# Designed miniproteins, single chains, continued (2), part 53

Each design is a single chain, and the fold is of that chain. pLDDT is the mean over its residues in the fold that is shown.

## One batch from the design tools (miniprotein)

Design m5940
Fold by ESMFold2-Fast:
Structure m5940 (fold): chain A 85 residues (1-85)
Amino acid sequence: KAAEAKELALKGQAAAGEGNYEEAIELLEKALELDPDFAEAWAALGYVYEKQGNYEKAIEYYQKAVELDPSNKEAQALLDRLKAK
């Protein structure tokens, strides 16, 4: 199940990289259904929503990623940047 969540998150990140944000969201949401504590998947969702211009959702998801993994300085920096907008 953990391996399945990681595979779904990897596919979601690849879809996001290609600009297929709708598919990326579906795959990342499925990964989080299997592993809700998967900080990387929360950060990836934040990235997708930021690319779509939905800064409110991006902030929410980056906040969850930072809460789950406070050592993720990149997610914290992105969160701080969006809150300054």
Scores: mean pLDDT 81

Design m5942
Fold by ESMFold2-Fast:
Structure m5942 (fold): chain A 60 residues (1-60)
Amino acid sequence: SLEEIARLDEKIKELEEEIKRIKEKYGDSPEGKLEVGVLEGIKLLLEWERKRLEEILAKE
């Protein structure tokens, strides 16, 4: 639904802001790089789900 896409967009935006915050706080530290990697992985999964929902809505 459009509501589900809107929720995914909000979650993706929140993850982008969190990634930026961690990069600013931890710089190039190994700990910061690991945390960013995890969050970027979650973001990719949400973006994949969003594209699937867009395809379903385009078909309807």
Scores: mean pLDDT 83

Design m5943
Fold by ESMFold2-Fast:
Parts: sequence; C-alpha cells; structure tokens
Structure m5943 (fold): chain A 81 residues (1-81)
Amino acid sequence: MTPSQMAQRIIDESTRRIPQYSDQIRSRQQSISRGFQLIQDGSMDPQTFIDGISQIFIDDYGMPSSDARRFRDIMMDIINS
C-alpha cells in the first residue's frame, strides 16, 4: 500500500467513525500521506507520528480524548495491516 493509499484509507475510516471532525481530518490528508512516506523512508517512527498527529487534533481542534484515541487506533490498525 502506498503512503497516499494509506492516507486515503485513514481519511475514509476516520471520517466515517468520527464524523464531527470530518473537515479537519480531510484537511490533514496531505500531511498524513507525507508522514507515512517518512515512515517508509525510515525517517520517522510510526508510533511517534501517530501520537503527534492525534495530539494536534486535541490541541488545535479540541478533539475529545476518546475521539483522539479512536483516531489513533484507526491509524495504528491501518499501519499494522
């Protein structure tokens, strides 16, 4: 799976399961794609990236911790599949 395909799958699953933040999630598609490219290049740890992007949603968008945890779990599942 390419980084762009992984990002698209994350956007699709996350917007379906966390619809209150769908616009914010979609706005981050390119950043998520770039992050996964850096992970594949060995320049970034997957857990560090996922924790970082989830924290941005809490800090910048006010996402509840429960929704941020769901977002994190979706990203982890897709990376590990």
Scores: mean pLDDT 84

Design m5944
Fold by ESMFold2-Fast:
Structure m5944 (fold): chain A 86 residues (1-86)
Amino acid sequence: KELEEKLAYYEKRIKEDPNNAVAYGGLGAVLAEQGKLEEALEYYKKAIELNPNFGPAYAHLGDVLKEQGKYEEAEEYYAKAKELFP
């Protein structure tokens, strides 16, 4: 129920501003908490597409990949997040 309210909130932010990378990141986080890992990945990728310097989205992509058991791919995204702030 609370995750559904957060989902609706971020969907509204995106409808108001389709270029809101932070709102796409928020949607990804809610979907990941619901266990919808593939949908979460799509929204985090969209956040990065809109803002390639959005370090948190790379870290969250790593977290989702780790939950899927893709540890090597997760470390690549964590490294990418670190590269943005060397």
Scores: mean pLDDT 82

Design m5945
Fold by ESMFold2-Fast:
Structure m5945 (fold): chain A 60 residues (1-60)
Amino acid sequence: DSEKSLKFGETLRELSERSKDPRGSEALRLASEKAFEGAKRGLSYQESLDLAVEAIQRGV
C-alpha cells in the first residue's frame, strides 16, 4: 500500500526534524527516503518498512 509507505515516510521525516541527536536525525532522514523509494517502486508496505529499518540499522 503506497499510501501507508508515504505516511510512514512522512512520520520518519517529522521525527528526524524533531531529533536533537545528529546521528539519530540522519538515520531517520535516510529511513524516510527509503520509505518513499519503496512507495515509488510500488513495493508493499512491509517491503518499504524493511528498507527503512535497514537504513536505520546501518545508520551513517
Scores: mean pLDDT 77

Design m5946
Fold by ESMFold2-Fast:
Structure m5946 (fold): chain A 68 residues (1-68)
Amino acid sequence: SRKEEIRKALTEAGVPQSKIDAFIEEVEKVLDEYRTTPGMRGGDLLSRLRDVAKKFGLSDDTLKKALF
């Protein structure tokens, strides 16, 4: 359900479908790293997610709507 909510938010923000799928894949990789890396904090997770958003040309507002 979370992947579908992210996809919907990005579609409503006007992000192309190809970009949405790639973004979701990169976000899942960051979340998996966060779950498996001892000592990684929420601030580190947020920083990594912002780096992914910047790589895909997404604003902080778009990232917030997609993930929060």
Scores: mean pLDDT 77

Design m5947
Fold by ESMFold2-Fast:
Structure m5947 (fold): chain A 92 residues (1-92)
Amino acid sequence: GPAAAEGARYAVEEAEKAGLKAKGEAKGNTVTITLSGASVSQQFGALAGAVAAEVSGAKAEVKVSGDTVTVTITAPSEEAAGEGAREVGRGL
């Protein structure tokens, strides 16, 4: 279903509310969120969201290059991947 894509969209909307440029992509059980213009506190927020996703049973990988943060959530289901992406959005 569209659950992973809906989670990605939520994370992008929360990032935009936080003043970031964001892109979200969903493919099967994987969601990739790219944040641009992230402050150090927003980078820690994205990392906290990624940790929350892992506590909930997803696998999260965070890459930081300058003010760009890429979070990749891989989960057992599209629904779990979408919820992992929502945790990243809540961290912002």
Scores: mean pLDDT 86

Design m5948
Fold by ESMFold2-Fast:
Structure m5948 (fold): chain A 81 residues (1-81)
Amino acid sequence: MDEAKEKVLRAAAAVAELAAPRVTEELVEARAEELAALEERIRAAAEAGDLEAAAEALVEAGRLLGVPEEEARRAVEEALA
């Protein structure tokens, strides 16, 4: 369980790094409800140890923040390995 949470946190950090040069405060505010729902999904998946569900939610969060899907997916897969 703790290892799964640690991996999810690393994946979230990797997606955040990819999003940082693309994201604006206006974009985050416009997507706040969608991002909050994804944050809850990521948290629930991490608590359950469901790395596949966490990965899909993290990739979707990255896409909402302007990260290309393939780039977000690679970063998440590397962090969860």
Scores: mean pLDDT 80

Design m5949
Fold by ESMFold2-Fast:
Structure m5949 (fold): chain A 64 residues (1-64)
Amino acid sequence: MPAPPSDLERLVAGAQAADDAIAAGKSNEEIARLISEKTGLPEETILKQIEQGKAASAEVRALR
């Protein structure tokens, strides 16, 4: 039986919550808040990661 959730499991839970929030049309700030609550990481760090991820995804999509 596995121990309490590790940082990795918290990140996965945060990603799942982010996916649902994105589908609901929530802002990047609201998504960052939800992930911050689940992971304990600063909201600023998460916002930067979301911005980086969106930029990279848009760049890849534009190349197709």
Scores: mean pLDDT 67

Design m5950
Fold by ESMFold2-Fast:
Structure m5950 (fold): chain A 64 residues (1-64)
Amino acid sequence: SRELVDEINRLGRELRKLVEELNTPEAREIAKEAERKAVRAVAQGRYEEAIKSLKEAIERLKKL
């Protein structure tokens, strides 16, 4: 759905902004892992799983 795609794009932008602000190899690794999972989930029509993966990564980055 459009709303789920918009949410994924919004979360992806938030994730990339956090990675840029933290500027560490650990933050980049967490983001790459989450983005790979999200892309795979979207390709399979699992939009809620993609959203969950991105949200979990954002929370992990906030704890760094």
Scores: mean pLDDT 87

Design m5951
Fold by ESMFold2-Fast:
Structure m5951 (fold): chain A 105 residues (1-105)
Amino acid sequence: NHPSLATSYNNLGVVYKSQGKLDEAEKSYKKALEIRLKALTPEGKDHPDIATSYNNLGNVYKSQGKLDEAIKSYQKALEIREKVLGPNHPDTLTTRKNLEEVQKQ
């Protein structure tokens, strides 16, 4: 579970999402998250890269109309970002805004 492999899957997800290939983006982001959870969690339970993976997965679920899955993914990203970056960090504010938007239904 090499960290650079997770980055490659994340980058692949970004490319697929930009092409409107949402199912391929979801699979790529899920693989990146799986690798990061195995590689990083024992050393950094609240690692920023794990939060980034959850936020990206939330973005693709939102684009697919999978709002409950998007909410859960953004909540996990927000929890980690608030703990490691603080509540006023730009990344934390972005995740909070994304969560509020999907809850506003």
Scores: mean pLDDT 82

Design m5952
Fold by ESMFold2-Fast:
Structure m5952 (fold): chain A 68 residues (1-68)
Amino acid sequence: MSEEELEKIREALEKAKEGKLGGSVVLAAAQDLLRNGVISEEQAREARRLAREGRVGEAAELLLKGLE
């Protein structure tokens, strides 16, 4: 995954955390980050669970912590 792609994902997750983007963005980000080895399977599963429960901001925050 390129640094440009990571920056776009980070920006999208920050907007999702602020309530500006929906859970579908978090689900897509979790899948992309997992496929590229940026986050663990456990982190991806937890983020997807939170997003599907409507806890989009918490899911986005979890993925952002994984990008540190």
Scores: mean pLDDT 83

Design m5953
Fold by ESMFold2-Fast:
Structure m5953 (fold): chain A 69 residues (1-69)
Amino acid sequence: MMEEVVKRTKERVKKLALERGYSEEEAEELGERAGRVVRELLERGVDPELAETIAMFVAMAEAVERELA
């Protein structure tokens, strides 16, 4: 189910962000970003596992970009 993959992706990204020292609120925002990306990919017919991987990379890239700016 699409919702399960979206929820799992959000949870994983949020956990990774918290482990990197982001605040609860920042981790939530990164998780929501990943959720939007994975949903978009699933709607385009991308494999769930691949969609999750891409969404995680996008969220982490956004976090790093913010730290460098």
Scores: mean pLDDT 80

Design m5954
Fold by ESMFold2-Fast:
Structure m5954 (fold): chain A 73 residues (1-73)
Amino acid sequence: SAAEKVDELLEKARNAKTVEEAEAYVDEAAAVTLSVAEEVAKELGLSVAEVREGIERSKEDAKELARKIVAAR
């Protein structure tokens, strides 16, 4: 499932050896999440634009956190 794919990608991001590797996994997880969330938003009559904005913001927050974690090692 998409949820299992996202969980796997986020686990790979947590165990990444470099910031670049961690950010790549976060980007891939965000892309999978966006694909599912856009489809659900359309089915429920929710704002697709707001869903995209929320996911993009969460992605950038996750990348910032990954940079800080790697810098603290």
Scores: mean pLDDT 80

Design m5955
Fold by ESMFold2-Fast:
Structure m5955 (fold): chain A 93 residues (1-93)
Amino acid sequence: SLAEEARKLLEEAEKLIEEGETKEELEKALELIDEAIELAKKIEDKEERREILERALELGKKILEKSEDKEIILRAIGLILRAIGELLDLELE
């Protein structure tokens, strides 16, 4: 299931955010969240898609709060905006 795959990516991202101490770990978390958002766009079930996108938004916000690195901050903002955009598109369907 695409939803199950997206959930696993977000679960791994959450561990990297909570336990990670390095820029490389936060970069990997950003990559995993980005992949989950791309998978969410292909999920036909609106409730599953919403759950994935809302969790991606929450994790993006956690990265933003944890990092002082400008590159990481800008990438996290980009993910947050994309997740919000996808949630808005979902509500307009």
Scores: mean pLDDT 87

Design m5956
Fold by ESMFold2-Fast:
Structure m5956 (fold): chain A 71 residues (1-71)
Amino acid sequence: SEEVEKLVEKAIEAIKAGDRDTALEYARQAIESGDLEEMAEVTKKIIEAALEAGYPDLAREIERLGVRIYM
């Protein structure tokens, strides 16, 4: 959980900085590192941050990562 929280924080910071590639990489790591329940919440949280920042394409990529991992 602590590791997942760190990765989510870094993903959101990268989104705020406009670094889409770094944001996607940290999002992937956070989703892969969490348990099943954490994956859903983490994915949703980062998607919301990407949408708020104006990156709907990044939000779609993050959604796909979450779906692939826990489908």
Scores: mean pLDDT 78

Design m5957
Fold by ESMFold2-Fast:
Structure m5957 (fold): chain A 88 residues (1-88)
Amino acid sequence: MSPEELALARAEEVRAERDRVWQQGVAEARRTGSWDLLDQTAQTSLRLGERAAELRAEAYPDGEEVRERGKQAARIETGLWLALARAE
C-alpha cells in the first residue's frame, strides 16, 4: 500500500468510527433524555471528523487546502446533525 493509499484508508476508518459514535451517542441520549450527552457526542463527532480530514490531507501534495475544507465540512455536518437531533 502506498503512503497515500494508507492515509486514505486511515481517514475512512476514522469516518466509520465517527458514524458509529454519532449513532450510538444519539441513541443513548434519546434513551436517557440527556441533552448534555448529545452535546458531548457532537463534540466527539467533530473531533473525529477533523481527524479524518487531517489524515485524508496526507494523501495530497497541497494537503493544507484539503485539510481546511475537510475540517470546515466536519463543522457544518456536526452542526446540522446536532440541530436535526435536537428538533426531535
Scores: mean pLDDT 85

Design m5958
Fold by ESMFold2-Fast:
Structure m5958 (fold): chain A 70 residues (1-70)
Amino acid sequence: LEEELKKVPGIGPEKAKLITKALEAAEAGKELSEEEAEKLRKLIEELEKHDPETLAQVKEVIKKYVEELA
């Protein structure tokens, strides 16, 4: 997941790690730190406003990952 997200143009390694941590925490029933949750929220908001194509690619990678786990 992190490696696939890192390959999405505009995401990079730091953003990929943040998204991966959020998904792994959700799957494990664990909470993100308030700081990490805030960073994730701002990242999604930024992508929705300025780069919706990158956000769509991120959602597709996540969907495939979740479907493979089910």
Scores: mean pLDDT 74

Design m5960
Fold by ESMFold2-Fast:
Structure m5960 (fold): chain A 62 residues (1-62)
Amino acid sequence: MEEKADELAEAILNGDVEKAREIARSLPDEFDISKVAEKLGVSPEALATALSRIAGKEIKPR
């Protein structure tokens, strides 16, 4: 799971929306996105909302 958090953060920082979408879709519903949010300097709630829209599924902050 930590590797996926790192990949997702890198994809977002690089502006690779397609890669970020693929990774977000592969995450389990209970995945802790707080670590990704910390790397990006954003709130977990804001990131969860953005990823939910990109992935087309509900992603919850933890």
Scores: mean pLDDT 74

Design m5961
Fold by ESMFold2-Fast:
Structure m5961 (fold): chain A 78 residues (1-78)
Amino acid sequence: MVPSAESAIAAARALARAAREAGDDELAARLEEVARKLEAGEISALEAVGAINAAVARAVAEDPEGFARMAELLNQAG
């Protein structure tokens, strides 16, 4: 297994958990879907990283304060 794929899966899952705890169920669902597809080989590690970055950028743009709360939770978990 490529280390970048494992890192992307771990990051997506950790971020999804933090998003769920912060109340952003949509972001959590999107990140879990990315992790699932990458594990299943449906997308590449590059596509997964792009999808994670896009989801994060959207979350920051829509609710920067909510994202700050999520980042704090992620720091406590990681």
Scores: mean pLDDT 75

Design m5962
Fold by ESMFold2-Fast:
Structure m5962 (fold): chain A 66 residues (1-66)
Amino acid sequence: GAADAGDAAGAAAASAGGSKEAAERLGQMWTNAVGNDAAAEAARKGAEEAGGPKAGESMYQGALGA
């Protein structure tokens, strides 16, 4: 569900070398993105800036799977 997707996005950010704070921020962005394509794209771009294109793609695919 949406909460599990948010947790997964936070874990992915941490795995990309981000701090726990960065992981929490990406999780929050992800939670806000669920049900809103524009917010999901913004979260994907944030993940790309933090962890590169693969991080952005993983977050976006998680959104679509939630």
Scores: mean pLDDT 62

Design m5963
Fold by ESMFold2-Fast:
Structure m5963 (fold): chain A 78 residues (1-78)
Amino acid sequence: MEEEIKALEERARQAESDYNAAKLNADGYDKLSKIQAEKDPEKAKQWKAMSDGYKAEADRLKTEADRLRQEAERLRNE
């Protein structure tokens, strides 16, 4: 049980780390899109698409991290 809880917490930490990386990439590409919007609209559109992709990935990773934390908490309370 304790080892199972630790495994779930480790997986949750990894998912949270991946979420933070995806969020930073999304924010970075969004900023690049805004900077290029006037000078290069096509490049800005490409950066925006990259940002949207990373936002979707971040949402999935956050959901997975929350699910893993909830499962660990459930086992801890049993």
Scores: mean pLDDT 84

Design m5964
Fold by ESMFold2-Fast:
Structure m5964 (fold): chain A 89 residues (1-89)
Amino acid sequence: DRAEEEQRKLDEIRGEAEALVEYGRVTNNKLVQRLGELLLQAVDAGIPVEKLYEVEDELIEKLKKAKTMEELNKVLEEIISEIEKLINS
């Protein structure tokens, strides 16, 4: 069932977002915490699962190319900005 698959994907994103919030909080990494908080806001705002997967795919692609902590932080900042734009559009 397509609706059950979509709900499963949304539940997976929500679980990942909650884990990011907790990880960021425990490690005092504000960018990771903010990314998780925004993903939860995007799910609650009803952003289509397809759009959230597009953002996740972009994050994964950019993270694979990042070689330093500075590059990882830049990727997180870019993805945070994209999610904020999706919520505010």
Scores: mean pLDDT 82

Design m5965
Fold by ESMFold2-Fast:
Structure m5965 (fold): chain A 87 residues (1-87)
Amino acid sequence: MSSELAAKLMATALGVVAASFEIDPETAEKLRQAVLEAIRAVDNGDYETAIKKLKEAAEIARKSPSPFAEDVVKLLEETRKLVEKEK
């Protein structure tokens, strides 16, 4: 994993946690779980699973009524592109 990817994954995790205050608890938990699974997959070199989990998180965020949903989706998509670049 590159330093750039590691930093972006950390930023994504922090962004999802911050946005969780404005997202309903059920959606926030699903988002956190998907991002944690993506981080675990990257740590294991399983970039295909990481991409899948980041896409899943983005879809969950898109369906959220939160005003921060668009920002979370953009962050997740940007992180996914970095993961795709690493494989």
Scores: mean pLDDT 74

Design m5966
Fold by ESMFold2-Fast:
Structure m5966 (fold): chain A 60 residues (1-60)
Amino acid sequence: SLLDEGIRAYALGRYEEAVRLFKEALEKDPTNQKAYDLLVEALRRLGREEEAEKVRASRP
């Protein structure tokens, strides 16, 4: 799954790839709270704090 691919990318320190994969996972399943949480963490790892806050605010 896209979520599993994103988790693997995150674990390998590929944070830009992880962000892309988690965003794609959320497009397919917007109710996946784990994908929101992991997307926030990946964005924070990249210093994209404003984007991380917007994602956090949009969490269901």
Scores: mean pLDDT 85

Design m5967
Fold by ESMFold2-Fast:
Structure m5967 (fold): chain A 84 residues (1-84)
Amino acid sequence: SEIIEEGRKALEYLGKAAASSEEEKPKYAEKAREYIEKARELGGPEELVEALEKALENIMAGKSEGGVYFSKAEELLKKLEKES
């Protein structure tokens, strides 16, 4: 599924953004945003897209809630993979 592939890429770049220096965060955040939008355009579940967006928003703001939304998106993506 293209939705699963784009969601997986979004999580990859969200993880890189979270682990990166403040100088590198924007480049990985831009890639994450690109894949989140692709997942949305493909009709990905609203709950998954929202979790990915909230993860990105909170990671860029340096908020610990970014990890909570990242984990939620990861669980939703795994559920979607099992249903495919």
Scores: mean pLDDT 86

Design m5968
Fold by ESMFold2-Fast:
Structure m5968 (fold): chain A 56 residues (1-56)
Amino acid sequence: SAMEEELRRKAREGAIKLVASGMSVEVAADLIAAESGLSREEARRIAEEGAKEVAE
């Protein structure tokens, strides 16, 4: 749904900022899961994608 797409988009933006600020993928995933309500597994995937974006 559009709401789920927006939620995931904002979670991805947040993950990029957290990782760029020096947070590990694991810490970023935990924070994203807590803030968004996404599963830990989904939040970890988003955090991993964010880390790849920052590594560029």
Scores: mean pLDDT 80

Design m5969
Fold by ESMFold2-Fast:
Parts: C-alpha cells; sequence; structure tokens
Structure m5969 (fold): chain A 71 residues (1-71)
C-alpha cells in the first residue's frame, strides 16, 4: 500500500541517518500496514544489509512478534 511504502521509506531514511530507534518504529508501522510488502524487505535487510547486530535483532523481534500476533 502507499501508506506502508511511505512508512518503509521513512524507515530507510532514518536508518541511513543512524537513527535506529526511529527506523525500527517506521518498519514496525510498515509491517502492520502491509506485511506482504514489508516482510520480504525486512528479511532482505536482516540477511544482506551491513548494520549493527542490535538493529538486526530488533528487526527479527518485530517479525517474530508479528508472526505470534497472527496466530
Amino acid sequence: SAEASAAFEEGLKALQEGRYDEAVAHFERALRLDPTFARPWMELMIRELESPEEFRERLRALLAAHDAAAR
């Protein structure tokens, strides 16, 4: 969706600027708005993007929480 895409773009901008807390919040919002769009991108970031391990752990936690909430 447009809202999920916008939230994800805000997350990427925050990530580029080193604002990890804000980036995580934006990615969480994108995942809630459109998990079919946001999830593959977040999984790609965990796998491919060079970033602090604590940031990757937070993304993994978001995906796990989303999966738990869906069941």
Scores: mean pLDDT 81

Design m5970
Fold by ESMFold2-Fast:
Structure m5970 (fold): chain A 66 residues (1-66)
Amino acid sequence: MVEEAEKLKKEGIEAAKKGNLEEARKKLEEINRLAIQAAQRGDLETARAIAELAEEVEEAIRKAEE
């Protein structure tokens, strides 16, 4: 889960840096889905780690929109 989310984070940040905000937002949505799945399983440590990765993608999108 975390490793999959890290790959999605890398792809999302790269998309944002290239100005592909649609792709970056799609990767962010996938990361958020993984965080929800971890939380539903009671794996709060994993859910928190994945949520932190999602924040990095959100920040990259915000900077690309400036």
Scores: mean pLDDT 83

Design m5971
Fold by ESMFold2-Fast:
Structure m5971 (fold): chain A 58 residues (1-58)
Amino acid sequence: SAIEEILEKAREMLEAGVPDDEIAEEITKLAQEHKLTEEEEIELREKLIKLKREIDAK
């Protein structure tokens, strides 16, 4: 799914230590390119928050 593809990219960027601002910019671009619905954008945001929390906890 588009959300899974975007999350995979976000994970790679987070693990590489890319700044949050740059990650947000890329994720916004990908969401626009995939034409995510409002519901999909909410799901993506929630999953991104969880992913960041998991990586930051290491």
Scores: mean pLDDT 80

Design m5972
Fold by ESMFold2-Fast:
Structure m5972 (fold): chain A 73 residues (1-73)
Amino acid sequence: DFINEYLDSLSKEEWEELLERARRLLEEERDVPVEELERRAIELVEKAVKEKKVEKETIVTALVAAAARRLAA
């Protein structure tokens, strides 16, 4: 679990910042199922990893979606 391993490595402050972004994403995208948001983020990360071009923005997008999934569960 690439994303979950990274989430588990975050500091308390980093995790709280990520949760705030996740709450905002859920609020902005309330008409989109959280499962669909997570799926899109996973596809983006998998493509970046396969191409060995993992950019900070790609990771942040995936982390926000994963945190949103945890909040919605």
Scores: mean pLDDT 68

Design m5973
Fold by ESMFold2-Fast:
Structure m5973 (fold): chain A 70 residues (1-70)
Amino acid sequence: SEELERLLKEDEEFEKRVEEKLEERLEELEKESDEGEEGKKRLELEREQVEAFRAMVRSIKKLALENVLK
């Protein structure tokens, strides 16, 4: 189905844009975290939050795609 292929491609592009935004945020946090152990701990916690957000986005996207593909 052309319609299904189009939706999958649009979903892929959306996921790429989200990943790009998350990568930008992570890079910004790394630039700011240069102060010993305290800075590294904060960066690690922020990375964990970014990963949790990434997982949430994928979960929501999967549910939305499943509803559209019905």
Scores: mean pLDDT 70

Design m5974
Fold by ESMFold2-Fast:
Structure m5974 (fold): chain A 60 residues (1-60)
Amino acid sequence: GAAEAAALAAKAVELAAEGKVEEAEKYLTEAGKIAAAAGDPAPWAAGLRRALDIVRERVA
């Protein structure tokens, strides 16, 4: 559910901060799949978007 997606997104942000970009992308991919299945976004959507932005900055 939304809580699972938020937890995966938080882990992705942590991994990206550590420079583990490949692992961060895997966690974001899983969070995205859960978000797609959930439909309407929960309040955690802002956190997921922030995680995506951080990972993109790390790979740029």
Scores: mean pLDDT 68

Design m5975
Fold by ESMFold2-Fast:
Structure m5975 (fold): chain A 90 residues (1-90)
Amino acid sequence: SGLEADFRAQAEADVAGARELSKKMKELIEKKGPKSQIAAYEVALTLEAARAAMSGDPAVAEQLRKIADEVEKYSPETARIIRLAAEKAL
């Protein structure tokens, strides 16, 4: 149905958004940018990950775990929250 396709498209968009936010957060941390902006990206990333996880798609959960692995050394707490979201999707 069209609704199922829309849900898949939304989940894919949320994963793409999470990847972009993770990249921006990592770049900002590496250049020692403002802590307030880093925190804003951390929150935005966790919200995008949580929304993507609501799809219940195992492929989405796997992409979220990969994002968590990539951000762990920059923000261990953000990685933990993303992994929890991915776990609850299954």
Scores: mean pLDDT 83

Design m5976
Fold by ESMFold2-Fast:
Structure m5976 (fold): chain A 86 residues (1-86)
Amino acid sequence: MTLVLTFRNVNKEEKERMLKEAERYRSRGYDVQVEVKGDTVTITIRNISVPLAVGHALRAIGLGLDGYKVEVRIEGDTLTIEVDLS
């Protein structure tokens, strides 16, 4: 499946961490695209396994419980997670 992660209101340290994590996925053979637009980071991971994608969804739900604005949706073979870190 395809995983799309969008983080809004990201600080510099969080951007650097996200870029390093994206590079780790890429080094493991995943098709990874990263877009940075101001304080918004979008990471697209293609051919991700369902267990890994579910793990990301559960972590996002945890952020929602901590008071962040979180949206999780699935459409076809794409899991989209949007998090506002403000």
Scores: mean pLDDT 83

